# Designed miniproteins, single chains, continued (4): the designs that were tried, part 43

Each design is a single chain, and the fold is of that chain. pLDDT is the mean over its residues in the fold that is shown.

## One batch from the design tools (miniprotein)

Design m13466
Fold by ESMFold2-Fast:
Structure m13466 (fold): chain A 83 residues (1-83)
Amino acid sequence: GPAKNAASEEAQKAAEEGIEIGRRAIREMPKTPTIATGAALLGIGGAASAQYVKDPEEALKLAREDLKAAEELYKKGLEESGV
């Protein structure tokens, strides 16, 4: 099977933490755009981040789609890595 190594494990943990940060940013999205929230949204896909300064309501919708895509990509990565 695919070799599991320290770099792969570190990348998986980073992806998992990024997804959690994205989930929190979606739940706690401020009424006014902030750099921290924009960065968190960028970590899960970037489509929401691009819309965030223009339309925070549309950005929230896109952020949920970005999060879902990031979660699916993470799960597929786990299957391919043979975890």
Scores: mean pLDDT 68

Design m13467
Fold by ESMFold2-Fast:
Structure m13467 (fold): chain A 95 residues (1-95)
Amino acid sequence: SSQEEQLRQQMVDRRGELYRLISSNSPQEKIVETAESLARLAIELTQTPEMEELAELLIEKLRKGDYKGAELALQRMLHLVENGYVDEELFPRPE
């Protein structure tokens, strides 16, 4: 639907912004705020408890400065948005 397409485009834009903020060593507060905005879009697109759990994990990893764990959580969120499920072999749970 046009609404879904619009939300997907906003998610792409917020993801790009998140990567730019991380690469430029922006303040953690800005990184987390952008990730929370991205998480809200992903939750709206999927409307599943699994997405809410992944969103919380993404924010937790970013607050700890665990950018590898954050990327794994984000990849699982994106896979869930695209497929309606997470492939545990392709996208392992962050430790």
Scores: mean pLDDT 83

Design m13468
Fold by ESMFold2-Fast:
Structure m13468 (fold): chain A 104 residues (1-104)
Amino acid sequence: MLSPELTALIDQINQQLLQIVELLRNNAPIAEIEKQLKQLEALVKQAVDASKTNYERVMVEATLGVGLMMLRVVERETKTPAAQRALDRFNELAVEVTEKIKSW
C-alpha cells in the first residue's frame, strides 16, 4: 500500500515529466527546461526519502523507468540537444536513486 504522501509525490513527478515533454516538443528555451529538471530532481529525492517499504521503493523506480521511456521517445522525435541533455540528466538521477535504494 502506498502512503498518501508518496502517492501525491509520484503524481507530481508524473505531472512534471509531462510538462518537460511538452516543453521539449515545443522547442522551449534550455533555461526553462533546466529549471523544470531541477524541480523534478527535488521531487524525486523527496519521493525516495518518503518511501518506507520495498513496495514503495519499487513504485518510485517504476515511475523513473516510465520517465526514461518518455524522454527517450522525445529525444528520438526531436533530435535536439535540449532533449538529449534532459535524457542524460534524468538517466543519471535514475541510476543514483537505484544505487541508493540498493544500499538500504
Scores: mean pLDDT 86

Design m13469
Fold by ESMFold2-Fast:
Structure m13469 (fold): chain A 64 residues (1-64)
Amino acid sequence: MSETEQIIQKALDTVRRVNADAPLEEALQVLDTLETSLIDQFPDLRDYIRQLVEQTRRELERRL
């Protein structure tokens, strides 16, 4: 993975860990905000970011 991809992965991993016990709606709002911020910072990786966000969303839905 590139350094940029590692930064994106770490950001999503942080959302997973910090919001593990949060209400689903709250966790999803944080995830949506992060998606927007990451796409704004790394627009060339938009599709990659969207795929990882979708994976994270599904993982949060399974936990919560």
Scores: mean pLDDT 76

Design m13470
Fold by ESMFold2-Fast:
Structure m13470 (fold): chain A 73 residues (1-73)
Amino acid sequence: MKATLTITLEPGADPLALARAAVKAAQEAGLDVIEARVEGDTITITVVGTEEQIAAAVERIRALPGVASVEVE
């Protein structure tokens, strides 16, 4: 399936470092990353994979330092 992960950053977090870490976490969960965008305090990643792989990626990303929340659409 195709999903969009919306990651909200904590104040003072490095958006580029977190974007790289989040993309890596998604890829390690087995997802294909088709787009990644950084917009202020928000990172948006569009992924393709199974529901289980998306859930695993969300858990990994939530565990990253500087991540306030993760939403799936």
Scores: mean pLDDT 85

Design m13471
Fold by ESMFold2-Fast:
Structure m13471 (fold): chain A 79 residues (1-79)
Amino acid sequence: MEGILAEADASVAELPVVVALALGEVPKLEDLERAIEAYEKALEVVKKEEGPVAEQNAKSLEERIKWLKELLEEARRLE
């Protein structure tokens, strides 16, 4: 259950980003960077696990990290 706990921690780190988006606001760079770091740590844990569920979780985390990095780039452009 290491991957599940790491994903839960990353979800908590992402909460300020989700709240900002729900309010129609641009997420803070610090909140985006923290969420990305937390998800990258979760991905490292999940990649050490074997099996199709771990592979699917890794893919989902990689897609989430990509989305957050795209949001971070856009937020940086808005300055």
Scores: mean pLDDT 78

Design m13472
Fold by ESMFold2-Fast:
Structure m13472 (fold): chain A 85 residues (1-85)
Amino acid sequence: SEEVIEEVKKKIEEAREALYEVARALLLGEEPDPEAVEKVKELEEFITEQIKKLIAEGKPEAAQKVLELAVNAAREIYEEAKAEL
């Protein structure tokens, strides 16, 4: 479960720029870059699969931590984009 949490953190960091660009475009009422949207979708799919896997393995506390990491990262990036506008 710790391994999964570390991998999720790594994947979020790798997608950080794409997450920021999508958030910025949405805040400005602009159409997001399709490439950035695809990277965000890939991240969401990855996180969803990890949560499902952890639940299936009887690790709901680890699944909750993964969800919290995703929600906190999305909030942080959204607030960062909003503050820079």
Scores: mean pLDDT 86

Design m13473
Fold by ESMFold2-Fast:
Structure m13473 (fold): chain A 84 residues (1-84)
Amino acid sequence: SAEELYELVVRLAEEAIRLAREAKELRERGDFEEAKRKLLEAEIQLGLAGIVLGVLKLISEDEEMLKRAEELIEEAIRAIEEAK
């Protein structure tokens, strides 16, 4: 369902944000190898969120829900960029 796909986008994007923030903290502490691993995990979660959003856009015309999902993905992109 569209609701289940939306919930999945939210979960994946929130996980990407969490992992990116952990990567930033690790980088700031000088744990560069751990930071790289967490950043790669964040990028994988973001990629999956983008794929699920693509599917959601094909089956849903709920513009408000789609806008919220896109805004959350944009937040995850910003978190990943901040972690680099």
Scores: mean pLDDT 90

Design m13474
Fold by ESMFold2-Fast:
Structure m13474 (fold): chain A 61 residues (1-61)
Amino acid sequence: SKTEQILEIAEEVVKEARARGVTYSLDQAIELAREVAKAKGYELSDDEIRLAAQQALIELE
């Protein structure tokens, strides 16, 4: 489902941020989410990419 793809992208963004030891802004998290979606071959809207990025930032507390 689209929801599962969004959550998978959020988890990959979290992994990348933790691996690099960096704090992302929302815009940076959105850009990374787009890169991850493209690498996985997922066709997500801009709103769905934004949701994945926002979810990742919440998890990076």
Scores: mean pLDDT 84

Design m13475
Fold by ESMFold2-Fast:
Structure m13475 (fold): chain A 77 residues (1-77)
Amino acid sequence: MDKEKELEEVRKRLEEVKAEASRNGPTLSTEERERIFTLLEEAEQYLEEGDVEKGREYLEEAERAYREAVAAARAAA
């Protein structure tokens, strides 16, 4: 029960981060975009396998990378 709800929550969060990163992609460097999307792809793969712990871990890394990239872009403007 808790695992199913947790998996749905992490999947929803993954889609939100993917949409946000795609929307702001043109303002990020190619290297930053590649890193973020690689982490998101790894998170998605683990969630597909039912590994919620690994999926969450990679999603958190993707969220961190995205926030850092957006902060760097704002500082450069």
Scores: mean pLDDT 80

Design m13476
Fold by ESMFold2-Fast:
Structure m13476 (fold): chain A 55 residues (1-55)
Amino acid sequence: MERTKVLIDAANKAAEELRKRLQAEGREDEPPSFEDIKEMIELYEKRKAEGLKKL
């Protein structure tokens, strides 16, 4: 299930990137905003497309 692995990897990377950005901005103690979630989803879609393209 190579596609499933790509999706899981994309989701993990998107969540990690969001967390690190919030930490860098001093916002990790605040709940992520709708815009933060939106950017995470956008990054997930980008990573998913890149991973699927390589399959």
Scores: mean pLDDT 76

Design m13477
Fold by ESMFold2-Fast:
Structure m13477 (fold): chain A 90 residues (1-90)
Amino acid sequence: SGDINALKQALNYVIENSNATPEEKAALNELITAAESGDVEAIKKVLEEHPGLIQQTITFLQSDQASALPPEVKEAAIEVLQKLKQLAGV
């Protein structure tokens, strides 16, 4: 199982350091809140409204742009993101 704290750290890093739009950054913050609360319907809604958000985030975290994040944080965050994608029906 992934660490929600690692997810929060990684997503906050993406919000601060990526060229994501204000709308995409808001969606990432909403995803953090939904994941922390275990709100499956909220998770599904964010991912329905922002198709590709998880894949774009995983791609960023696997890139050299995320080199400042510890490897264990990136790995845990990516695992949680993959589980959220699966939970939402991919």
Scores: mean pLDDT 83

Design m13478
Fold by ESMFold2-Fast:
Structure m13478 (fold): chain A 67 residues (1-67)
Amino acid sequence: MSQSELELLKQSREKLKQSSKEVLAQMVGDAHITGGRVTSVSLSEEEGKKSLEEYREKAKKAIEEAK
């Protein structure tokens, strides 16, 4: 069971890695063509990245302080 679980975890992680790479590559390519519209978070890729990073930083700090 632990062996089967380990295999499934490995496959899931590989899929996630591949999907993340593809999503990032597509976002970069499409952002150049559509002016960042593909991000769907903000009207520009820069704004989207900044907002996402700021949110992640806040979330990390909140979790760390909650410890």
Scores: mean pLDDT 55

Design m13479
Fold by ESMFold2-Fast:
Structure m13479 (fold): chain A 95 residues (1-95)
Amino acid sequence: MIKSTLTLSSGGQVTITIENGEIKVEVTYNGPLSPQDKEFVDSLVGMYNYLQWLKQNSDTLVFTDELLKQGKEYYDNLGTFLRNSGNVKFSGEKL
C-alpha cells in the first residue's frame, strides 16, 4: 500500500491511496477551491478515469503517440505530487 496526503492552498486535503494496483483519490475541502487546486484535482480524477478506461479497453485499444503522451503526463504529475506530499517511494511494479 502507498498512501500520500497533499495539503491544498485552499486548506483542503487530497489523499491518494494505491492498494492492490488500484488508485483511490479522496478529497476534503475547507472553503472555496483555488483555480490551481481545482485543475490539480481535475487532473487526478482525469488520470484515474484514464487508467480505468485503459483497463476496461485493454484488449481493443490501439495506442497513439498522443494517448501515450497523455498517460505519461498524468503518471509523471501524480508521481511528483506523491513524492512532494508524503515522501513516497515507488517500487515500479504497480502504478
Scores: mean pLDDT 57

Design m13480
Fold by ESMFold2-Fast:
Structure m13480 (fold): chain A 87 residues (1-87)
Amino acid sequence: SHEGKLIEALINNDWERVKELIREDPSLAVDALLHLSFEEIEELAEEGLVSAEQLEEAAEIFRALGNDEKAEHLEELAERLREREEE
């Protein structure tokens, strides 16, 4: 499965492979966001590999899990991405 390949890349700390998998299948981005650090998530956003909508979806999952700090960070990144796309 695509999710299985992503988890293998994450376990192996193969960051370039994680980014390649997301480029090949953008639907993997939300799953990746659930396993990455703040710094890694910011790097994905900077490279355009995750959308504001995907950050918001991951934030909702973190809130459901009781991780309000990470949810807030993802929501702030989503707002910044939306601001950059505004006319």
Scores: mean pLDDT 82

Design m13481
Fold by ESMFold2-Fast:
Structure m13481 (fold): chain A 70 residues (1-70)
Amino acid sequence: MEALEKARKEIEKIAKELDPDNSQVLLTQAERTLEGLKKLIEDGKMTEEQLKNATEALIRAIRAQAEVLK
């Protein structure tokens, strides 16, 4: 599931721009969402296109939250 791995790497990169406490909070929230998306794909409840759109939306939301936390 390349979209999940790509999203994880992008979110880790964004989190590194923050202090350790804010980085940990952001990573924890993102990981919970990514695990939920992984389960939906494994259960056949989501298409690869929907996963791509969901991961792109997650990255956008995380990036916006990181800008507020800087």
Scores: mean pLDDT 81

Design m13482
Fold by ESMFold2-Fast:
Structure m13482 (fold): chain A 62 residues (1-62)
Amino acid sequence: MEEIIEELEKLAKLAEEAGLLDLAKEIRQVRDKVPEMSEEEARKKLEELSKKVLRAILEKQE
């Protein structure tokens, strides 16, 4: 679980650096809820948010 929390914090910083402030806030909210969810659920959330960040960055390049 600690590794998932660290990865979510890194992802939130990446989103902030890309100017995706709303997404960064969403990622931090999920990070704060990680202790309340299963490891499988937390990993699924991390993967989903990672895809959202990647998609948003790609859209900004268009």
Scores: mean pLDDT 80

Design m13483
Fold by ESMFold2-Fast:
Structure m13483 (fold): chain A 92 residues (1-92)
Amino acid sequence: ATIEQVDLFIESLKELSSIPGVKIKREGNTLTITYDDDPEIEEKINPIVEKLSSIEGVKVTREGTTITIELLDDPMLLNNGELQETIKEVTE
């Protein structure tokens, strides 16, 4: 990933955490986003998921009201302190 993609990831996580009814959990290098079955929430999440899917080193999968974000073996994503701090702040 590039530094611009890291910044986009940070922005996207902050946007997701700001949506009422959205929860983000971390398990290793995987982020699990769960949200209420609400079309208003889904409409807000959709453009953010598209942004995340554009980031090199990120795999995004969607199943119902669950979005799984996998951080692939990318040193810019795994070793970026600001991104790791943001993940810690937005996760349970």
Scores: mean pLDDT 78

Design m13484
Fold by ESMFold2-Fast:
Structure m13484 (fold): chain A 115 residues (1-115)
Amino acid sequence: QSQEDLRRGLRAYRQGDYESAAEWFQRAADQGDPIAQLNLGIALWKLGKYEEALKWVEKAMEQLGKDNPILLTNKGNALAGLGKFEEAKKYYEEALSIAPGLLEARLNLDALESE
């Protein structure tokens, strides 16, 4: 898959068309592109497909590193979507232990704790 599939996916995502975004990202992700795998996971999460989102984020983690704080945050997001709040908290805490300034992980952790 070409850079064009990623660009088309990002454009669809920005327009809120997560179904089309997921379709474009899927093409590049199936070829093993870890950035496309992450973006596919994010788009699937927006569609409420949390189990599929988790699988693709985990595939990206295998290639980009399991200590990547952005990937840890997105894994936490997928787990929170599945209602696995204690697991989600652990991944947000792990992301923040690596990157304390990562605002998304901090805000999402606070949201789970503040109700």
Scores: mean pLDDT 86

Design m13485
Fold by ESMFold2-Fast:
Structure m13485 (fold): chain A 89 residues (1-89)
Amino acid sequence: ELEEAKEALELAKSDDPVVQRQAALRVIGLAKSKDPEVRKIAAEALLHLADSKDPTVQTAARKAAEILLGDDDPEVRKLAEEALKKINS
């Protein structure tokens, strides 16, 4: 799970929309993790995905952000808020 989160973060940094879509779907799943470190890495990946101009990536990133906005970690919530601001810009 932690290694899966790290992999998703690296995929989220890709300039390839196909790779970004794969990362976005993984990040939605990771955002639901019971492990706070996994959710934090998911939030970091989400921030990279929020810069994507691909509509599919933007839709998936918005779903992940909505999950992470409810997180008990204020740092995770802050990253989710920043990602939503980028998506809506």
Scores: mean pLDDT 82

Design m13486
Fold by ESMFold2-Fast:
Structure m13486 (fold): chain A 63 residues (1-63)
Amino acid sequence: MTLDELIERLQKAVDENKLPEAFKILDELIERYPTEENRKKIIDFLKKNGYTPLLLYAEEKLK
């Protein structure tokens, strides 16, 4: 599964109002793609889409 495929799954989970699944997918993204380039892509995606609870969680995990 690619980074882009996981981001699409995350977007679907949020759109379907499945917040527990969205947080689970976000954890998978952070653990599977720990490079600075991928971290920036994940954070930029969350900022662009206004997913504030997920953004705060990701920023805490990536400290």
Scores: mean pLDDT 78

Design m13487
Fold by ESMFold2-Fast:
Structure m13487 (fold): chain A 80 residues (1-80)
Amino acid sequence: FEKLLEEGIEYLREAARLSKDPLLKEGLLEGAEKAKTLDADGLISMGEGLIDAGKVSKNPELSKALIEAGKKLVEAGRAA
């Protein structure tokens, strides 16, 4: 659980670094902090949303970081 959650948070911070949109950057950094306090359902919901956001991103590096963050958070939620 802890390793999956930490990896998901690291990918969220990387996605924030790659984002040039100030609102998206702020939301991703807020999401990284909130992920530490979410229950299993919250982690799965956040992870699915990040995967969906990654799929529609036009920036390939940002897309990969969002999808990886989402996958790790879904896995963490399922392991909790």
Scores: mean pLDDT 81

Design m13488
Fold by ESMFold2-Fast:
Structure m13488 (fold): chain A 94 residues (1-94)
Amino acid sequence: MTVGERLVAAGFSRLEVADLMAEAVYRATFDVKAAEEIRRAGIRGASPAEIDRLANEALGTRDLVAEIKRVLERALRFGEKNRALLERALAALS
């Protein structure tokens, strides 16, 4: 089961998964073009597995789970987004 599929199982929409993975890619790599392509894939209705693949390609040797956990932990720390959804995502990635 891909990371994107695990996030959808935790209650994320496909678009929220794309936004989360784009943020993780951008913060890890500073690759604006890669982050934008992931967001566009979400808007086009790409599967969670396809979004996961694009994020992994952009991250290269970096761990997608670790980078997503960093984004979620930062969002919780700064009061960003729905806390219950963020806590479910962190549990799903554990």
Scores: mean pLDDT 81

Design m13489
Fold by ESMFold2-Fast:
Structure m13489 (fold): chain A 59 residues (1-59)
Amino acid sequence: MEKKLDEVIKKLEELGILEDVLEALKNPVGRKVARRELERLTGVKFTDEELEKLKEKLS
């Protein structure tokens, strides 16, 4: 899990959308949108727990 989240953070930083994803994760509707975008970008599914961990790492 740790390695997967670190790779995702690096990808978001390269794309310049790190802050947009962090803001989206702060509310339920934005979290749903962020999940879809992350799954589209990585080709891997994310659980609610992994999205919470991602938010913690970005904060």
Scores: mean pLDDT 77

Design m13490
Fold by ESMFold2-Fast:
Structure m13490 (fold): chain A 81 residues (1-81)
Amino acid sequence: AAAEAELARLRAEAAELAEQGNRAAEAGDWRKVAELGLRYGDLVLEQALRAGRLDPAEVERRYAEERKRLAEWEAEQLAAR
């Protein structure tokens, strides 16, 4: 019961972050999109781990890729001046 409530809460938070990301993309704030993407990934990871659906090592590898993309994007933004 409590576990279901926690998962529902995490899903709602993930949906809200996705919506914020879409709005940031519409505004052209790609840095915020990348940052929200990392937070969204954290919530998806937590949901999947609680549900026993994913190997943590697999998710960590995908999450590391997202962090790399954010770092590359930040460097690109600085270089665009």
Scores: mean pLDDT 69

Design m13491
Fold by ESMFold2-Fast:
Structure m13491 (fold): chain A 85 residues (1-85)
Amino acid sequence: TEDLELLKYLAKTSTNPKVKEAYQLLADTLEQALSLSPEEAQKLLKETKDKIIDILRSDPNMGPGIIGSYDLFFDGLGQELLERL
């Protein structure tokens, strides 16, 4: 999908290594989710969201407001893409 291509592009072009890792993980997860049932895709996306938050928290320069913004962004994007399956 166009959204998956956008995520792969963001993973390639992001300058922050933790943000790059987060986009790559989300892209890989969404690509896998396209072949799964909606229930399995929901579970996979939730597990991936938790991993992304842990990655971002591992950077001491990431404040709670920034982490919260990424959490909401990835949650919203994951839900929107599932609705298109």
Scores: mean pLDDT 70

Design m13492
Fold by ESMFold2-Fast:
Structure m13492 (fold): chain A 97 residues (1-97)
Amino acid sequence: MEERLRRAQELVAQAKADEAEYNKKIDEYMKKMGELFREEQRKVQELIDAGNLEQAQEVARKYGEEIEKYSKEIQKLKDERDATVARYQAEADALLA
């Protein structure tokens, strides 16, 4: 009885620890993506102000590709986080059933 409860508590604690690690990685990628958005806006505006519309479009496309890469990485980390937490919770729930 106490052993199953203790194991369930350890699984819940591990789920919270793993969730916190995933959230830290997600926050780091979100920060990088925010920096890319600000850099894109600044560089694109500078090129527009200089009359270089073709270069502005190319710069926007390249930054869009980098932002999309970070967006996909963030989604992958969110999916992995949610799957990991759900797995630990299911294992803990099974021990208490």
Scores: mean pLDDT 87

Design m13493
Fold by ESMFold2-Fast:
Structure m13493 (fold): chain A 64 residues (1-64)
Amino acid sequence: SLMEVLDVFRELDTDEDGRVPAKDFAAALAARGLDPAPIVAAADTDGDGYIDYTAWLTAHSQGR
């Protein structure tokens, strides 16, 4: 669910940088029984290995 995705982002972003490692994010979602693949593909568009979840949140607030 969306709430679990946001919870994982906040758990990994302990310094409030707005950015989390895609590998750690994927592992955390998988450990919670979620498929991280579609979310990582949507959020890590430049393939730098990090997810800017503030940009992802903005895209979802605008209707996906």
Scores: mean pLDDT 70

Design m13494
Fold by ESMFold2-Fast:
Structure m13494 (fold): chain A 119 residues (1-119)
Amino acid sequence: DKKEAIKEVLREIIKYLDDPEKADELNEKVPIPGYEKGKPLDDYQRALYFIQLLNTLGLPSPEIDEFVELMKNEEEMIEWIAEKIANSDLSGEEVYKRLTEAQLLPEELAEKLGEAKDL
């Protein structure tokens, strides 16, 4: 299932953003907007990150305040983002290219997300 595969990749991204050690690994490859070494992203920084991700893919994003509230429920947020990506007309290759060129994801995670989109 395309949507379930996308949700799994989003969970991997969130683990990197929430784990300071893993976030350091991610940020070493690709700068995360608002990231500070040794600290996990707060709800506002997570919302900004995912808004940038959606905007880079040409997808609609909620207002920042609404998205910050959505960050408080991880599974609901993952479901919402995965639905927008799965229902888009983007190819997995286009997803991969846009996210790597924008430096929002390391190549490995962008490749996984692109592959999930093409399922």
Scores: mean pLDDT 78

Design m13495
Fold by ESMFold2-Fast:
Structure m13495 (fold): chain A 85 residues (1-85)
Amino acid sequence: NELIEIVEKAIEELKRLKAEGGTDEQVRELLKKALNKLGEVLSKKKIDPELLKILEEAKLKLADGTITLEEALKFLEELLKILKK
């Protein structure tokens, strides 16, 4: 599943960044890349409206510059839970 793979990789990269003392800019860049990949896959498939709403919420937080590393991790972990069956 492409969506699960994108989210799991992003979670792993953010956890590594946290361990290495990464910057907020690096967190936002990683999340931006993950959200862009998710958006590309989602635009080509019929997907649950709840999943689209969650993705839009994350994009708004990125645009506002308010998203922290912990918020990014929580968002991606919640998204992963929804994508798993």
Scores: mean pLDDT 75

Design m13496
Fold by ESMFold2-Fast:
Formats: structure tokens, C-alpha cells, sequence
Structure m13496 (fold): chain A 95 residues (1-95)
């Protein structure tokens, strides 16, 4: 799947070709947002406060999507993917 990821990155670069720096900045900010969201969600699962972390993650995704509207669907889908995965883990931990 590394090849598939690289192909998607290449396609994204081609679609945003007029702004390669903006695409790089978006990818760096998205990576940081996903890593931070993962850490906060894992901490919230341990503490039993998942809903606050979900709200913060969705707000972060929306802010990033406003900054990079050309990548809005990619950003929001990526953030929701992490949220859904971590919410499922939290539900399993309850019972």
C-alpha cells in the first residue's frame, strides 16, 4: 500500500500543480494534525473523556480544510477515519 499512497500523493500534486509549496505545507499540517489527534484520542480513551477529544479533532480538521479548501475532502476524511477508529476502541474498552 506504500505504492498506492505515493500514487495518491502524485495525483494530489498534479491537481494542485499551481502551488507545490501549498500542497507540501498542507501535507505537513495534515500529518501533524493526524498524529496529535491520535495521541489525544488515546489519552482520552485512557481517561474516559473521548467526546471532548472528538470535538477538538473535528474542529482542527475543519480549520485545516478552510486553509486548504482544494484538499477539504482528503483532510476531513482523514480526520474522521482516525476519530472513528479510536471511538470504536473506546466502545470496546467500556465492555
Amino acid sequence: SAAARQALEAAARARVAASGRKLQEMMEELKKALEETTKKMEEAIRKGNVEEAVEEARRKGEELAEKYPEARSLILDSMEGVIEEKRKEAEKNKE
Scores: mean pLDDT 75

Design m13497
Fold by ESMFold2-Fast:
Structure m13497 (fold): chain A 96 residues (1-96)
Amino acid sequence: KWKEEFKKELDELLERLVKEYQLPESVIANLRKAVEKMVEDFDKWVERLKKENGMSEEEAKQVVFELYKGILEGIFLIYRGIDRAIENSKAGVKVE
């Protein structure tokens, strides 16, 4: 149940970041697959935090959720940086 809400929030964040950063469709497809894997691994990370850090289930879920949001936002910042670097290299550096 909460996995569905978690996936929905990540999908909404992904759509917002796609509009903001105007990434190529191939990159968007790869990021959608990354979100699918994050959702699949969610229970694994929740169980790990409960066992290794003594967290409650609710605390562990919140930590994993914030971690995945941060990772997704970080990935978009990296792609934006790469895109800018490519534009700058073509505009100001000899490509010969």
Scores: mean pLDDT 71

Design m13498
Fold by ESMFold2-Fast:
Structure m13498 (fold): chain A 64 residues (1-64)
Amino acid sequence: SVEEVIERNLKKLKEAIEKGEKHITIDVPRQATVEDVQRLAKAIKELLKKYNKKILIEIRTVDP
């Protein structure tokens, strides 16, 4: 589900931030809608706000 994809990516992002990574790639299924990507982007922004860090985030579309 979209919620599971968002949750997995947020967990991966959180772990990468805690490891001190400054460039993180997030994979999104090709079937994701604009609304799905927008929800993920908002969740990422809120997470980064908590850590008060500037990190380069790359979003890639991938086949599941």
Scores: mean pLDDT 75

Design m13499
Fold by ESMFold2-Fast:
Structure m13499 (fold): chain A 67 residues (1-67)
Amino acid sequence: SAVQRRAILLLAETEEGKRVAKAVREEIDKHGPVLTDEQIRELAKKLGVSQSTVRLVHEGILEGLIE
């Protein structure tokens, strides 16, 4: 949990992490706060990032660690 929180915060400071956060927030606005594995996979493909990156950012937004 502490290690994951630090990873989320570090990612949020990157340009890529900020772009992913904006896209994840848009998906949450469309589909609600819970994203399915399929939605995460599609978003990762669209953004050119790993599914792990999308999942980490999604958790960060839900925990209020990312704007």
Scores: mean pLDDT 82

Design m13500
Fold by ESMFold2-Fast:
Structure m13500 (fold): chain A 61 residues (1-61)
Amino acid sequence: SGSAQQQRARTILELLEQLLDSITDDQIPSAISLLNQILPYLDPADQERAKKLLEELKKRS
């Protein structure tokens, strides 16, 4: 559901979640930046998923 922007944001979130264990420490700032960029296009449930992922990435950095 939603706009092309919303669908793209969800796809990016899903890819980042799937790749979480493969993200290297030097890639963490870029991953955090990308999550913050897509956050306004996500529905409330996916925003909670993105916030959880942000917390996990920040803990690793």
Scores: mean pLDDT 82

